# Designed miniproteins, single chains, continued (5), part 82

Each design is a single chain, and the fold is of that chain. pLDDT is the mean over its residues in the fold that is shown.

## One batch from the design tools (miniprotein)

Design m18843
Fold by ESMFold2-Fast:
Structure m18843 (fold): chain A 70 residues (1-70)
Amino acid sequence: LSPAEQANFDKIIEEAVQGVAKRLEAEGASDEEIEKKAAEVREKLKEVLEQNKDSPLHVQLVLAAETARE
């Protein structure tokens, strides 16, 4: 991946992880639960985006959003 593509992936991953963390915090989850879920989401998103790096950007965004919501 080019530095620009990698930066875009990192941004998508971090935005999705922040969304999940905020939701869990609002639900009263412990810091340990939030960190565990954040790590799981980061791993899944990195894998999904790497497997779909040749896909159009809009497909990558949809896959990232779907992965983060579940």
Scores: mean pLDDT 74

Design m18844
Fold by ESMFold2-Fast:
Structure m18844 (fold): chain A 105 residues (1-105)
Amino acid sequence: STGDKLMKQVNKIEAELDKDPNKDLFSKLKKLLDIAYEAAVNNDLPTADRAFELIIKYKDLLSEEQKKELAELARKYGGEAFEKRSGYGITAFPALADYLLGKKL
């Protein structure tokens, strides 16, 4: 299923980040955000949660400019989640954006 494929992608990225968190970090966190969005709109909350946890774990290794770009992408996904009536996505993505920019959750 799509959910099984998404979780396998998350697990692969997690393993790569555990070995070398600095290698292609920004691209990997952007991919995790894409996976979190697809999972959230399909109500695959365990996959979305795991992807968010990895983004939060590694976010402080990003530059301030990369954090801003990732926050913009998260806000975009929050808006798209609203259109798709994903309650989880409507709240989780804006909260992630605020957290990336140093606002307390």
Scores: mean pLDDT 84

Design m18845
Fold by ESMFold2-Fast:
Formats: structure tokens, C-alpha cells, sequence
Structure m18845 (fold): chain A 70 residues (1-70)
């Protein structure tokens, strides 16, 4: 059986699901970055920036710029 997910693993999974959902919906890159930035901001952790960038295929710099607009 699968071990229970930690809070961190749950947040990482949320970023992954959101990125995949937006990509599947054909959202423009700008919109994907903005939504990912919101999730990262909510989690208050720079550690989630790298996972968000990895899952969405955008740079950490683009996510940080989007966060400044929030």
C-alpha cells in the first residue's frame, strides 16, 4: 500500500495537477505562469518554485515575475 502523503508532497502534487490541467486546456504560457505563481505564493516556500517550474516548463524567473504582479 502507498504510504500517506506528507503536506509537502500534497502541495507538490497540487502544483503538478494544476500545471497539467492548464496545459491540457491549452491555456497561454502567461496564464499558466500566473496560476502557478498563485499556488507558490500560497505555499510561502521557495522550494515549491523549482517544482512549479519543472511541472509547467517555465523558468523560476518567470514565476517570480508573476508573483510580483499578485
Amino acid sequence: SMPPLSEREQKELEIQRRGFELERAGAPKEEIVEEVAKIVELNQGEEFLEEAAKETGVSVEEIRKAQKKL
Scores: mean pLDDT 69

Design m18846
Fold by ESMFold2-Fast:
Structure m18846 (fold): chain A 94 residues (1-94)
Amino acid sequence: SARVEELKRRALEAARAFARALAADDVEAAKQAGKELVEALRELGKVASQEEGDELVMEISRILQEGLDAASDEVREQVRPSIEEIEDELLKLS
């Protein structure tokens, strides 16, 4: 569906923005991107099939892990609540 594809693109864009912010040590940008990702994932949960959700969860998880690996310990600690909210929404899609 066109709506599912648009929401997937938004989720991937937000995930990449979150990863870039983590690599840049930009906590406020990471929190904002994380919020946008959570909102896109919640909307996807209402309309996406389980198969579409599983594929997206795998791709987003890889993007997030790359960002976390690039982040300092201090930044990871400060964005932990955003990470936990994202992980909760990803679990609901899988």
Scores: mean pLDDT 88

Design m18847
Fold by ESMFold2-Fast:
Structure m18847 (fold): chain A 85 residues (1-85)
Amino acid sequence: GLDVSPELVRLSLRALAGLDLSQSEVEYLEKEALDLVNSRYSGEEKVQQIRALAVTFSLWADRARLAGNLETADHLRQAAENLRE
């Protein structure tokens, strides 16, 4: 997509598939996704998009857990909690 990093897309697809991700890959994914929301939305819409992003990371954590990738699930859960602040 326009202005979306290929790495962000690749890591998002891995997370969606429940595949393993390192802590640094999850931290990159969190930062880049939040930066994207911050660049495109403002006000109440931004708040709603950040909440939706937190839900997305929680769902990715659940998928990783179901796939047996427990460390990845823990890192994604932590990212979701960070986004809810």
Scores: mean pLDDT 86

Design m18848
Fold by ESMFold2-Fast:
Structure m18848 (fold): chain A 79 residues (1-79)
Amino acid sequence: MAEVVAAEGGALTPEELEAMAVGEEADAVVTFSAPVDAPAPGTRVAVGRNPRTGATIVVEVLAVEGNTLRLRVTALPAP
C-alpha cells in the first residue's frame, strides 16, 4: 500500500483543521511512496466540522502528479 513519505503545507493535522476560521484556505502537498488511486482533480470531500464555529471543512483535489497530491483545504460557513 502507498504510504505518506512527505507532507507540506497547512491544515494537515486535526489541531490545524480545528484552528481554521470560516473562509480560511490552506494548500497542502502530500507525497506517497507509490502512485495512489486518488479522486479526480476538482473532487471536493467534506472531512469534518469545526465544533467551535460550525464551519464545514472541505478538501479539494487540485492535481494528481503520479504519487503526489495537491490539495486545498477550505472552511465553509455552516449551512
Scores: mean pLDDT 70

Design m18849
Fold by ESMFold2-Fast:
Structure m18849 (fold): chain A 93 residues (1-93)
Amino acid sequence: DLVEEAFKALEEIYEGMRTNDLEKVKKGLEELKKIADRVVAEGRVDQFPLIVTSLRLLYRLTPALTDNEEVKKLVQEGLKEILEKFGVDPYEF
């Protein structure tokens, strides 16, 4: 289930942010990028509005969830790339 896999990847990113675990953040982002590529390749972006909403929310909340500049930059750049894959402008939210 792509939705369950996506939320598990988001959970890994969130836990990595909370614990300043760069490897965990990177792993979660890599897993989420693979899921995004599959969703786009299958033409199913319209079927995953909850994932897109969750990504947008996490992107907006990143500065409030971590004071670590390395973690912040890694999460923001990674989520921006994923949102752009879904055709979402990361600067409009």
Scores: mean pLDDT 80

Design m18850
Fold by ESMFold2-Fast:
Structure m18850 (fold): chain A 99 residues (1-99)
Amino acid sequence: SIAEAREALVASMERIIKELQKLADEYSDPETKKQLNELLAQAREHLRSDPRLALDLLRQVIDLLGQHSPQISFDLGALDTSLAVLEVVLDKLEEKERS
């Protein structure tokens, strides 16, 4: 069902948020970590109401982490690839909901 697919999308985004939070906690200075936490909180708030905005906010987290912590670029690349897959899933969901 569309509802089950939406829940699967939310669960996948929550997993990415947890991984990004872990990377922010380990590799960021306090000032950058505060900004990352604000972006992650906004992404979490919009997971159900505006998943497209949530995906965009998570890409902003990846970009900011990559600028300040180049040593984790491989991990960030893998997470960015995961976000691209979820964007395709969201596009298909929105198409089905407009049918």
Scores: mean pLDDT 88

Design m18851
Fold by ESMFold2-Fast:
Structure m18851 (fold): chain A 89 residues (1-89)
Amino acid sequence: MKEKLLEKARELEERARELLERDPSSIEAARLLYFSGLYYDEAGEKERALELFERARRVAEEALPRDPFTAGSVLTASATGLVTTKKEL
């Protein structure tokens, strides 16, 4: 189970990286980084999850002027993930 979660997390992170190479403020990349963070968190990789949530938050902030609704949603979710995961460390 943990191994499958980590594989999914890495897959999503790699896809996000490819998108970010084309567009550093890709909202789709921010969304994928957030889900990657959720899988790392579920797998117990709390420090790695925090890194992904912080990266998702940063990319979403950059995307906010172009897509305020979707970027705002990812920004809020990532910020919540950061707060809740930090409490567990």
Scores: mean pLDDT 81

Design m18852
Fold by ESMFold2-Fast:
Structure m18852 (fold): chain A 88 residues (1-88)
Amino acid sequence: DKEKVLKEVIELMEKAAELSESDPEKAEKLYEEALKLLKEKFPELYEKYQELLKQLAELAKNKDYEGGRELIANAPEELKELWKALVE
């Protein structure tokens, strides 16, 4: 079930976010595991997620934080769920 696998990816990302300050090495490994699973099972979603991260990074470099918020707000729901798992 692809929906179950997507939930597992989100849970791995949430755990990585929780550990990011206390155990950054473990957080990195969990995040890499999540991205590997996403790439293997949802290659199109993985590509869209990488493109979203690239666009967010470019906006942040230009100090366009409002554009970054708008980009997230207008993203497909699946990408919003992946982003929320990292920051919430």
Scores: mean pLDDT 80

Design m18853
Fold by ESMFold2-Fast:
Structure m18853 (fold): chain A 139 residues (1-139)
Amino acid sequence: MSQEEQQALQEAEKLVRRIEEGAERLEKTMEESNDFEERLRVTEEFAKEAERDILELGRNMAKLSDEKAREIIERIKEVLIRALEALSRDPALARDLAKAASESLDKMAEIVSPEVAEVAREAKREIENHTEELIERAK
């Protein structure tokens, strides 16, 4: 692996880890907190941080192989779906997070290779579909 590719992979892994840690914090808050204002604040904080980090990931993924970029997108998708499941009790917050995630993945698709952009758009569709299913089940 080239030094440039290795550095881009290390930066991408750091960004993925930040998204994972943010999701874990959100999941814990949703499980432990009965205060809607606290749940709202943590959801908004995670959505803002994830939007920033997903966009920065897109820039770093331009230096990675399509295979590695796909692995990263699949991992982020799984983390975001898990975060949405934690928001099942608060459907309005789930919609807000899904919107932020969808917009970030759409912007990522504009700056990556066409092959990786297709994976990002599919991840967006799966997140949107999963969110609608969660909201329907909450009724």
Scores: mean pLDDT 87

Design m18854
Fold by ESMFold2-Fast:
Structure m18854 (fold): chain A 90 residues (1-90)
Amino acid sequence: MSKLTPEEKELWEEMMRAIMEVLKAIVDKVLAEKSGSPDSPEKIAAAEEKIREAARRLLEAAERLIAVSKNPALIREAELERRAAEALIA
């Protein structure tokens, strides 16, 4: 059950922070698209760059977690997040 090693916990928390950054950047992009303001194109471009940056951090955290973890459920979640990050970077 939910008992992680200190290393697994640190990498899980890093992965979760990266997921939150991706979600925040997606929300920022959607709000900029809906606003229709004169600065919307600049805000959209800035949000897209933040999505790519956060996705790269998510990819790194997920790959590290897969490499060090022996917990099958944690590895499965990290693999899903790795694939999501790869899609966002492409």
Scores: mean pLDDT 84

Design m18855
Fold by ESMFold2-Fast:
Structure m18855 (fold): chain A 89 residues (1-89)
Amino acid sequence: MKEVERLAEEARRLLERLMELGRELVRKLYEQGKILEAIGEELRVIGDVFQAELEIERAVKEGDLEKLRELIRRIERRIAEVEEEIKRL
């Protein structure tokens, strides 16, 4: 398997996890009546996922391994942020 394909698959797996955590965060915020915060987090997660998918597609087309590694690190940081927010609710 090409290294580019492997890193792209890893990045997409992390985006799947980010979407799951984002849904949990949004549900918990709605349950607490924090409607504006819930809407803001939902839009932020959707935006993060959409942007990352476009960047993954571009990096795959260009064979940019360093960009894929940067994207993986960025997604992992965002996952950690969402997990921390969930723990505080």
Scores: mean pLDDT 86

Design m18856
Fold by ESMFold2-Fast:
Structure m18856 (fold): chain A 90 residues (1-90)
Amino acid sequence: SAALRDEAARHLGEAERAYQAGDYTKAFEHYIRAAELFEKAGDYELAAQVYENAARFAEKSGMPKETVDSLRKKAEEYRKQAEARRAAAA
């Protein structure tokens, strides 16, 4: 829905502001929330992109490898789901 996409976009804006302010925990939380909202909206390609952005952020911020790998796995899973839905379309 448009409302879910708008809310996700707001969270991406908040993530960017938090990152610029050096609040990496808040930035990360907003990235994850944005990805979840895109997933709920059925925008699996956008969800995958945001999870990949969150993974790059986590890696650059020195978060544990397990956290980074988990986020990249989510990004790949949603990319595959987006591709499967596209392939299933006539």
Scores: mean pLDDT 83

Design m18857
Fold by ESMFold2-Fast:
Structure m18857 (fold): chain A 97 residues (1-97)
Amino acid sequence: SAAALRERQAELNELLGRYVSAAEIAREAGDLEKAETLLAGAEALLLLTRAELHPESGTLPEEKRRELEEKIAAGEAALKEIEAEYGEIQPVTSGPG
């Protein structure tokens, strides 16, 4: 349904906002590698979720799906480390605009 699609998109946008905020914290701390890992994880999450929501646009190859899942796992680990050091990261409140 359109409502379920909007809910999934809202959840994704909130999570992506947390990743972007975490990447900014890492960058300001001088940890550029962690910032890149967070952004790569966010991009991979967006691509994988888009493929799930739009199967009519084609199926992701198994190799590409695995690559994206690995980047997501690395990003999740990096986000957890930033949240452990700096506290819980709130999502950006502005949404897609």
Scores: mean pLDDT 78

Design m18858
Fold by ESMFold2-Fast:
Structure m18858 (fold): chain A 68 residues (1-68)
Amino acid sequence: MEEAVEEVRKLGEELLASDDKTPYAKKIAEVMVGNPEAARVALELAGEHPEISDAIRKALEEAYKKLK
């Protein structure tokens, strides 16, 4: 659980630093689907950084669609 949260934080830093946010948002969404605490942390990050919010939300929808 803690490892997934730290992975999301690290990916969030890479997402913020990157010009292409899509691959990092997709990786964050994959972690979120498997871990509710990581999902909470990722959603908090999206709330603090509106520039990445859409990328994370879209990637999360795609991840949940694949799971179903």
Scores: mean pLDDT 75

Design m18859
Fold by ESMFold2-Fast:
Structure m18859 (fold): chain A 93 residues (1-93)
Amino acid sequence: SPALRAFREELAALRGRWLAEFEEIERQLLEGRISLEEAVAKLRELTERLLEEIRALAARLDIPEAELEAALEDARAQGEDLIERLRARHAAA
């Protein structure tokens, strides 16, 4: 459907901005500008913001619950994976 296509395109844009902000957090951590605890806290806050934006987008486009649930689950899983990446990168530095 046109709505589902628009949802996927706008979701990709939201994820792109989220990943760019994550990469900035990772850079600050690796440069020693912030602690691991602060980096993890910032990434969790960033992921919560992404989840809220995904919910708002789905509401505006009248997206089926199943598609919204899948997008939220994927975003949460990626957020946790990136936290593990921060921990591993910090331990290796």
Scores: mean pLDDT 89

Design m18860
Fold by ESMFold2-Fast:
Structure m18860 (fold): chain A 77 residues (1-77)
Amino acid sequence: MERLRKALEKILEAVRAIQAGDIEKAIEYLREAKRHAEHIPEAVKYLEEAIKALEEGDVSKALQYIGKAAEVLNSEL
């Protein structure tokens, strides 16, 4: 449970950073979320896609993948 909660916490921090326009910080938080979600490959995949989308400047696509990652993680709680 602890690693899942940490991953979700970092996802929430990433979303807040995106809303603040701090894309670099959002990417850092998503990488931390990915570390906490290592044991859930589907969530890791979505987090990697979200990071890639942010690096490409596609915030909308990143938020879609962040949502998918959060849904997978929440289903494991």
Scores: mean pLDDT 85

Design m18861
Fold by ESMFold2-Fast:
Structure m18861 (fold): chain A 71 residues (1-71)
Amino acid sequence: GFDPETFAAHAALELKADPDNEGVLRAVAEAIKRHGLGEALLEMIRRHLERAGVPDVEALIARMREAAARL
């Protein structure tokens, strides 16, 4: 089954390396829609991004939210 915490941790690490990684942003949007997790998955990703010291976390969360809304 889908493990949202492991997914969120991996997404955060990839976005730390490249915040413009469209593949990761798309994968998050698709996971939100497919699994019905919505804001819960975004909150998990936010925590991992903050812990990883990623700058401008809210801008990344907004991009992921917008991508999910367009699906």
Scores: mean pLDDT 80

Design m18862
Fold by ESMFold2-Fast:
Structure m18862 (fold): chain A 74 residues (1-74)
Amino acid sequence: AAEESEELIRQAEELVRQAADAFNKGDYKAALELLEEAKRLYQKAIELNPSDEKARENLERVEALLELIRKLLA
């Protein structure tokens, strides 16, 4: 339902914030794990509410950040 999707989005947003904090502290492994979890929550939220454009935009940003961090660590 929409209310479940909204809760998943809030949880994903908190994980993205925690990932940014981890990245700023140089903990890139923690940042990647947190972003991977945020990605899963956004994907689930979009499945429950496919019309949520903001959730799709946030998923795209998380995927871009994951690719960027992986490239920086390669």
Scores: mean pLDDT 85

Design m18863
Fold by ESMFold2-Fast:
Structure m18863 (fold): chain A 74 residues (1-74)
Amino acid sequence: DEEAEKLIEEASTLLDRGEQAFRAGNLDEARRLYDEAIKKAREAGKVATDPELSIRIVAVILRAVGLKLDVELA
């Protein structure tokens, strides 16, 4: 599951960068970064075979959805 772990790490990094963009007032950049994070998490889901990684992928997607809602309400 090396590929899935890498994609999860990339997705988490994109969410952190998106939060920084959101706090800086860059709403368009935040949305773009959250969408890219969801894309990476979905790709991780296609290759993940470990149930623990599947749970992490779902958690990343749920976090991204919540952060996108914050952007929409801003």
Scores: mean pLDDT 84

Design m18864
Fold by ESMFold2-Fast:
Structure m18864 (fold): chain A 81 residues (1-81)
Amino acid sequence: METSILALKQEALELAKPFPHLLVPLNEAFDKFEQSAKKEKSPEVVVGRLLSVIGHLEDIRLSKTPEEKEAALRALISDLS
């Protein structure tokens, strides 16, 4: 079964292209999240975190200004960490 983490990471990186200073932190945050998910004992906790990431990606897409998009990307990075 395909994991959604890689797909979410690719989408987030695409949305972060206008913000090159966030690309490395975003990559590192997703890598940390993936490692955390592999060690998590409760599958429901992982699913809840994936839904939170999807919500952050929607916030980034719905943001109209570069400032709002950067703030939403920083919120995603914080949630993943």
Scores: mean pLDDT 80

Design m18865
Fold by ESMFold2-Fast:
Structure m18865 (fold): chain A 62 residues (1-62)
Amino acid sequence: GSLTPEQEAIVEANLPVVRATKAWLDKAGASPEEVGRFIQDLLAQGKSREEIAAELEARAKA
């Protein structure tokens, strides 16, 4: 089905995290499970989606 405007906004808000995750997986060879745990740890620390995306991007650059 088609997404509502609210659902599209949520997808757009998550796009930086998705893109950074893919970049890390492609370059670092990390598993999706490892990435998932890293994101969960950052969420447990109260990190924003923007901060999570930045951390994933930093990992992809390392």
Scores: mean pLDDT 70

Design m18866
Fold by ESMFold2-Fast:
Order: sequence, then structure tokens, then C-alpha cells
Structure m18866 (fold): chain A 82 residues (1-82)
Amino acid sequence: VDLGEVGQALVDALRKFKDRDYVTLDDLIAAIKEQPALASVSDAVLRSMFEWYLNLLGSTEEAIPVKPLLRALESLHRFYKG
């Protein structure tokens, strides 16, 4: 599995919300599942992963900051892709 392709698909999904300051967890999961590389990941797994991440940020599933999440993922994807 090419993790760079998965990372790019995740970034592309989140770019739909680039003009929003915050999104809900349900909006985020729906956008991610539109990407073929991530469509097979269960909602429960995605929700669990993002709940853990949101806890670290001190955020709630009703108010996820878009720009910090995109910045972190773009940085990681760029580094991995080389």
C-alpha cells in the first residue's frame, strides 16, 4: 500500500472544507470516505482515530479546526512522498 497515495486522498477530501474554520466529525468522515483509497475504512475506526486526535487538540467532534489538520497532513504527506 502506498501511504503517499492514501495521504494525498485524505488531503484532497479535506480541501473541500478549506474555506471553513471548523467542520463536524461526521462531515470529515463523509468527505474522507468519498476517496477510493479510504472508502473501505470503517466509520468506527475513523471516528476512534479522530476522537483520539481531537482529545489531543482539546477540541470536540462538533468543532474540528480545518487549517491545523490540513497543515499537519500536508506536511506529513510531503515528507513521506519525498
Scores: mean pLDDT 68

Design m18867
Fold by ESMFold2-Fast:
Formats: sequence, C-alpha cells, structure tokens
Structure m18867 (fold): chain A 70 residues (1-70)
Amino acid sequence: MEAEQKKIEAELLKRMQAIVDKYKDDPSLAASLITGEAILRIGDGIDEGRSEVTGKAVVAAMKKLDKALA
C-alpha cells in the first residue's frame, strides 16, 4: 500500500509539475488543469477499487507541488 501510494504520488507530481512548467505565465490555467488531473485520477481510483490509497496519493502530491512552488 505505501509503495503503491508513493508510485501514484510520483506519477501525479511529475504530470502536475509539467503543467506548471508549460503554463508558468498563466497560473490560473495551470491551477485549473492540475485540479482536473486530480479529479480524473480520483475517479480512476474509485473505478479501480483503490479510492483510499489514490485519495491519499493525490493529497500528498498536491501538498508537495504547493511546497515546491512556494
């Protein structure tokens, strides 16, 4: 479970950072796209029967991204 959570977290963080880098001059658009990625991944986790581990991974990835941007 911890290894699975870390894998999802790393994958999401990489995609979210790519969005920030691409749209560095449009923070509002970047934020909207990041929110969309989080929602879609939570939906995938529910469909996979892994909502709890996916939810924890999404929250952790978003916290790491926020800290990296501060």
Scores: mean pLDDT 76

Design m18868
Fold by ESMFold2-Fast:
Structure m18868 (fold): chain A 70 residues (1-70)
Amino acid sequence: KPITLTEEQRRRVRRLYLAGATPKEIARELGIPEDVVRKFIEEYDKKHPLTDEQRVEEYRRWVEEEAARR
């Protein structure tokens, strides 16, 4: 059965993915099944195709947004 990730979980998966972590590493770090992480990343990539440069910029923006929330 499909598992629905919370907004906070999706945000953390996206952060780690943009930072270059593998689905297996993200699954281990967040305690989420690897297949759920892989499906999220596949759907995210289809919706938001990014170049390496755009991925780095998105990660930088995310880090700044997280710092501003604290």
Scores: mean pLDDT 72

Design m18869
Fold by ESMFold2-Fast:
Structure m18869 (fold): chain A 89 residues (1-89)
Amino acid sequence: MKETLEEMKKVDEEAKAEIEKILAEEKDEEEAKVQIAKIIGEATAKIIELVGKVDPELAEELRKALEEYIEKAKKTVEPKVYEAYVEGL
């Protein structure tokens, strides 16, 4: 569990660095949103994978919570942003 938490922190820090770079360098706001959504999706998938290594039951609960979140997001998020997030997963 402790090693998994350290790996999760690394995933979070790497995602934050990439998002910060996009926000600083990308002049197209819509393109930035798409790129950020994909990074968040990739980070989410990696975190669930890491949790699954130590607690498979919790990982399944997180996947189900993610499925509910994705279903709700379809109604409120722009299609391109939604698709980028799901593609990252």
Scores: mean pLDDT 79

Design m18870
Fold by ESMFold2-Fast:
Order: sequence, then C-alpha cells, then structure tokens
Structure m18870 (fold): chain A 96 residues (1-96)
Amino acid sequence: MIEEIEELARLLLEDEEEGLRRVVELSREGRGQTAMTALIYAALKRAGLEEEARRFVEAVVNNEYLPEEEQKKLLDIVGEEIERLLRRARELAAEE
C-alpha cells in the first residue's frame, strides 16, 4: 500500500491529469481509500508539509487516525487543493 500511495502521489505531482485518471480508476475498482490517501499525500507534499505527509501515510498504513486537531489543521491548509483535485477528477470521469 505505501509504495503504491507514493507512486500515485508522484504521478499526481509530475502529471496531474494522468494521476487523476488513475485516482478515478482506483475509485471505480473499490480502492477509493488508497486513491484518496495518495491525493491527500500529494497535496501535503506540494504545500511543503513533508513531515505531516509522512505521518499521515504512516497513520493510514497502521490503520490509525491522526488526532482530530492535527486533521483539522491539515485540512485548513490543503482542503482547497484537495477540493480542486477532486473536482478535476470528476470532470475527467465524466469525459470517460
């Protein structure tokens, strides 16, 4: 899971359209949690929050939750970027 999340996040950062097409594909396959985790990880890395991104992925892999206060703080920073990526993913899904 972690290696797949890192590969998808890298694709999202290098080629957003291809990364989002893969996010849509994984979601259709019932792997939406993996897709969403990679999308959040990419958004955090783009924002320069590399330590927070690492802790987030580690929590997901260990089937743990980040403290609510930390989750809220991260969403306050990258929530708009996540919404933008999800909107674009929906637009790409509608074209296919």
Scores: mean pLDDT 79

Design m18871
Fold by ESMFold2-Fast:
Structure m18871 (fold): chain A 111 residues (1-111)
Amino acid sequence: VRVEVELGEPELIEGDRYRARARVRITSPDGKVVEGEGEVEYDAATDEARFRVRLRSKVSPEELRRLIQEAVDYLRAHLGAELVKLTEPRVVEGDIVEAEVEFRFRGALYL
């Protein structure tokens, strides 16, 4: 899989905590695309970044779960990311399936 993350402008929310908008694109080897939007929160005191993203795609619920797991495994291998939370993928609109995912990094957000 290929995982692309785009971050918006960071803003200080309080103390050592910063927030930015996050956009995520996951592309499967067979060309299926999952897109997501959410936020990242970075705590400079702990050097931890937490991503909360809502992912939507025209894939099945089983396929969305698999693609999210493959993306998390990829990010774990390359960035040390950990899956914190994954909601059950569900059909929300016609052929659109949605899931919410939360994952975290420890260390610098520059990777």
Scores: mean pLDDT 77

Design m18872
Fold by ESMFold2-Fast:
Structure m18872 (fold): chain A 89 residues (1-89)
Amino acid sequence: MTPLELIEETKRTLESNPNWSPLELMRLALERFGEIAAASTPEQRAILARRMEEVFAEVHARLQAGEKVSAEELRELIIRGLDETEAEL
């Protein structure tokens, strides 16, 4: 599978599972991040790493502010990171 196909499949999986917990969402994201990275060129991998770092920085900032990130917010952040990665591939 190409990186684009893996990103699209991941977005479909997220859309099909609206009741997944934050832990389940993070597990999917980590597993698919690894698969996308393995299928990517060094240039594509750098794009993916930058976009995922932006998502993680947002989550980290909210947790440092004493806020909790909901499953819905985490899903939106993951989808945004995937969409931004896809736009640059």
Scores: mean pLDDT 80

Design m18873
Fold by ESMFold2-Fast:
Structure m18873 (fold): chain A 69 residues (1-69)
Amino acid sequence: DYLEEFFELMGRIQALLSTKELTPEQQKKLEEIDALIRQAAAETDEEKRQQLLAEIREKTAELLEELEA
């Protein structure tokens, strides 16, 4: 369920933001992820939506890894 995956990703981001301030570069990456989420929500093609969700997951994992380093 993409709704459950969305809430899981948002939960991870929110938990991290509650304990850390983002750098300007990390903030830009978060904005890019937000833009992809909006694109996925508006996408009517299931295949393209799945690709966008995969990109969101990858970029979110990269951002979280950088913040935990």
Scores: mean pLDDT 74

Design m18874
Fold by ESMFold2-Fast:
Structure m18874 (fold): chain A 80 residues (1-80)
Amino acid sequence: MSAEELIERLEKETGRKFSEEEKELLKKALEILRSAGISDEEFLERLVELLKEGKSLKEAIFEVEVDHGVEVLKEAVEKV
């Protein structure tokens, strides 16, 4: 799916609206995870789970990247 479609689905499933900065972070994370062979659906499902647990978007992205052994975004570590 497109990055915009993933963001819209994530907002709908979590009831959260993302800032412009958070949307850019999501797009960057999606590109990294796609390059590592992780599906958009797998990424979305894991983010929904972590956000519903009360984690921030940056924390949720960091956890997904660490779980898959991929490059960690600098922006994702600011709250860890």
Scores: mean pLDDT 75

Design m18875
Fold by ESMFold2-Fast:
Order: structure tokens, then C-alpha cells, then sequence
Structure m18875 (fold): chain A 96 residues (1-96)
């Protein structure tokens, strides 16, 4: 649980940084993180928690790729790179 919460907290912090320029994108990501955390707490199987988180990060990455292509904003690219890094960390943890 601590590892999963740290990953979600890092995504949420990055989304909060987007609020001044991209309030709608920020709010959507934050609500997605909050909902994912609620579902993770209901899952007792650690591997299933890691799969849900990996899928959630993959969807967020797709959204951020599209937003970056449209806006060209470095702040979106920074969050995209963070989400990609976190996705790799979650995948690695699942393979343990």
C-alpha cells in the first residue's frame, strides 16, 4: 500500500502543478487518482492492485501525450515524463 500511495501522490502533485495553466486537465487527473486510490483499498490481491495502477497510469499517459501534442506546454511534458517513469516502476514491482 505505501508504494502504491507514493506513486499516486507523485501523480497528484504533478497534476496540482498544472492547475494555473490547465485547470480542467489537472482536476480530471486528480479525480482519476482519488478514484483509483479508493478502488485499490478494496482490492486484497497485491498483483491486482499493481495491474489496476499500471492500467490507470497508461490511460493518463495517453491523455498527456494528446494534450502535449496540442499545447506544446513543457509543464505537460514534465508530468508526462513523470507518469512514464512511475509506470515503469509499477511494472517492475509487479515482476517481483
Amino acid sequence: MEFLKKVLDEVKAGAEALKPKHPETSSLIISTVDRTEEYLEEIEDEKRRLLLLEMTLGVLEIHLIVEYKVTKDPAIKELLDKVSELSERVARKREE
Scores: mean pLDDT 85

Design m18876
Fold by ESMFold2-Fast:
Structure m18876 (fold): chain A 89 residues (1-89)
Amino acid sequence: ELVELAKEAADRLGLSDRQKEILIVTAEIVEKNLTPEQREKFLARLRELAEAADRAGSPTFFVNGVILLAAEELGVSYRELVNEIVKKL
């Protein structure tokens, strides 16, 4: 669900393979650790971010935005989430 949305957005924005892996890992962390209510909130914000990134034409804006939104919903810092993502790559 979240992983599939991240993959679709990544393909549409022309993300690199590494950026795609980062998004997939981030989506997996979110799906495993968030409640259904938190996942629905994250998904809604992710859709808004994807539309904004499309208009801006910025893969980097999308990737950084996804990590920031995920960190907020998980209640962790951006740095803490980046470290967790790197461990799973």
Scores: mean pLDDT 79

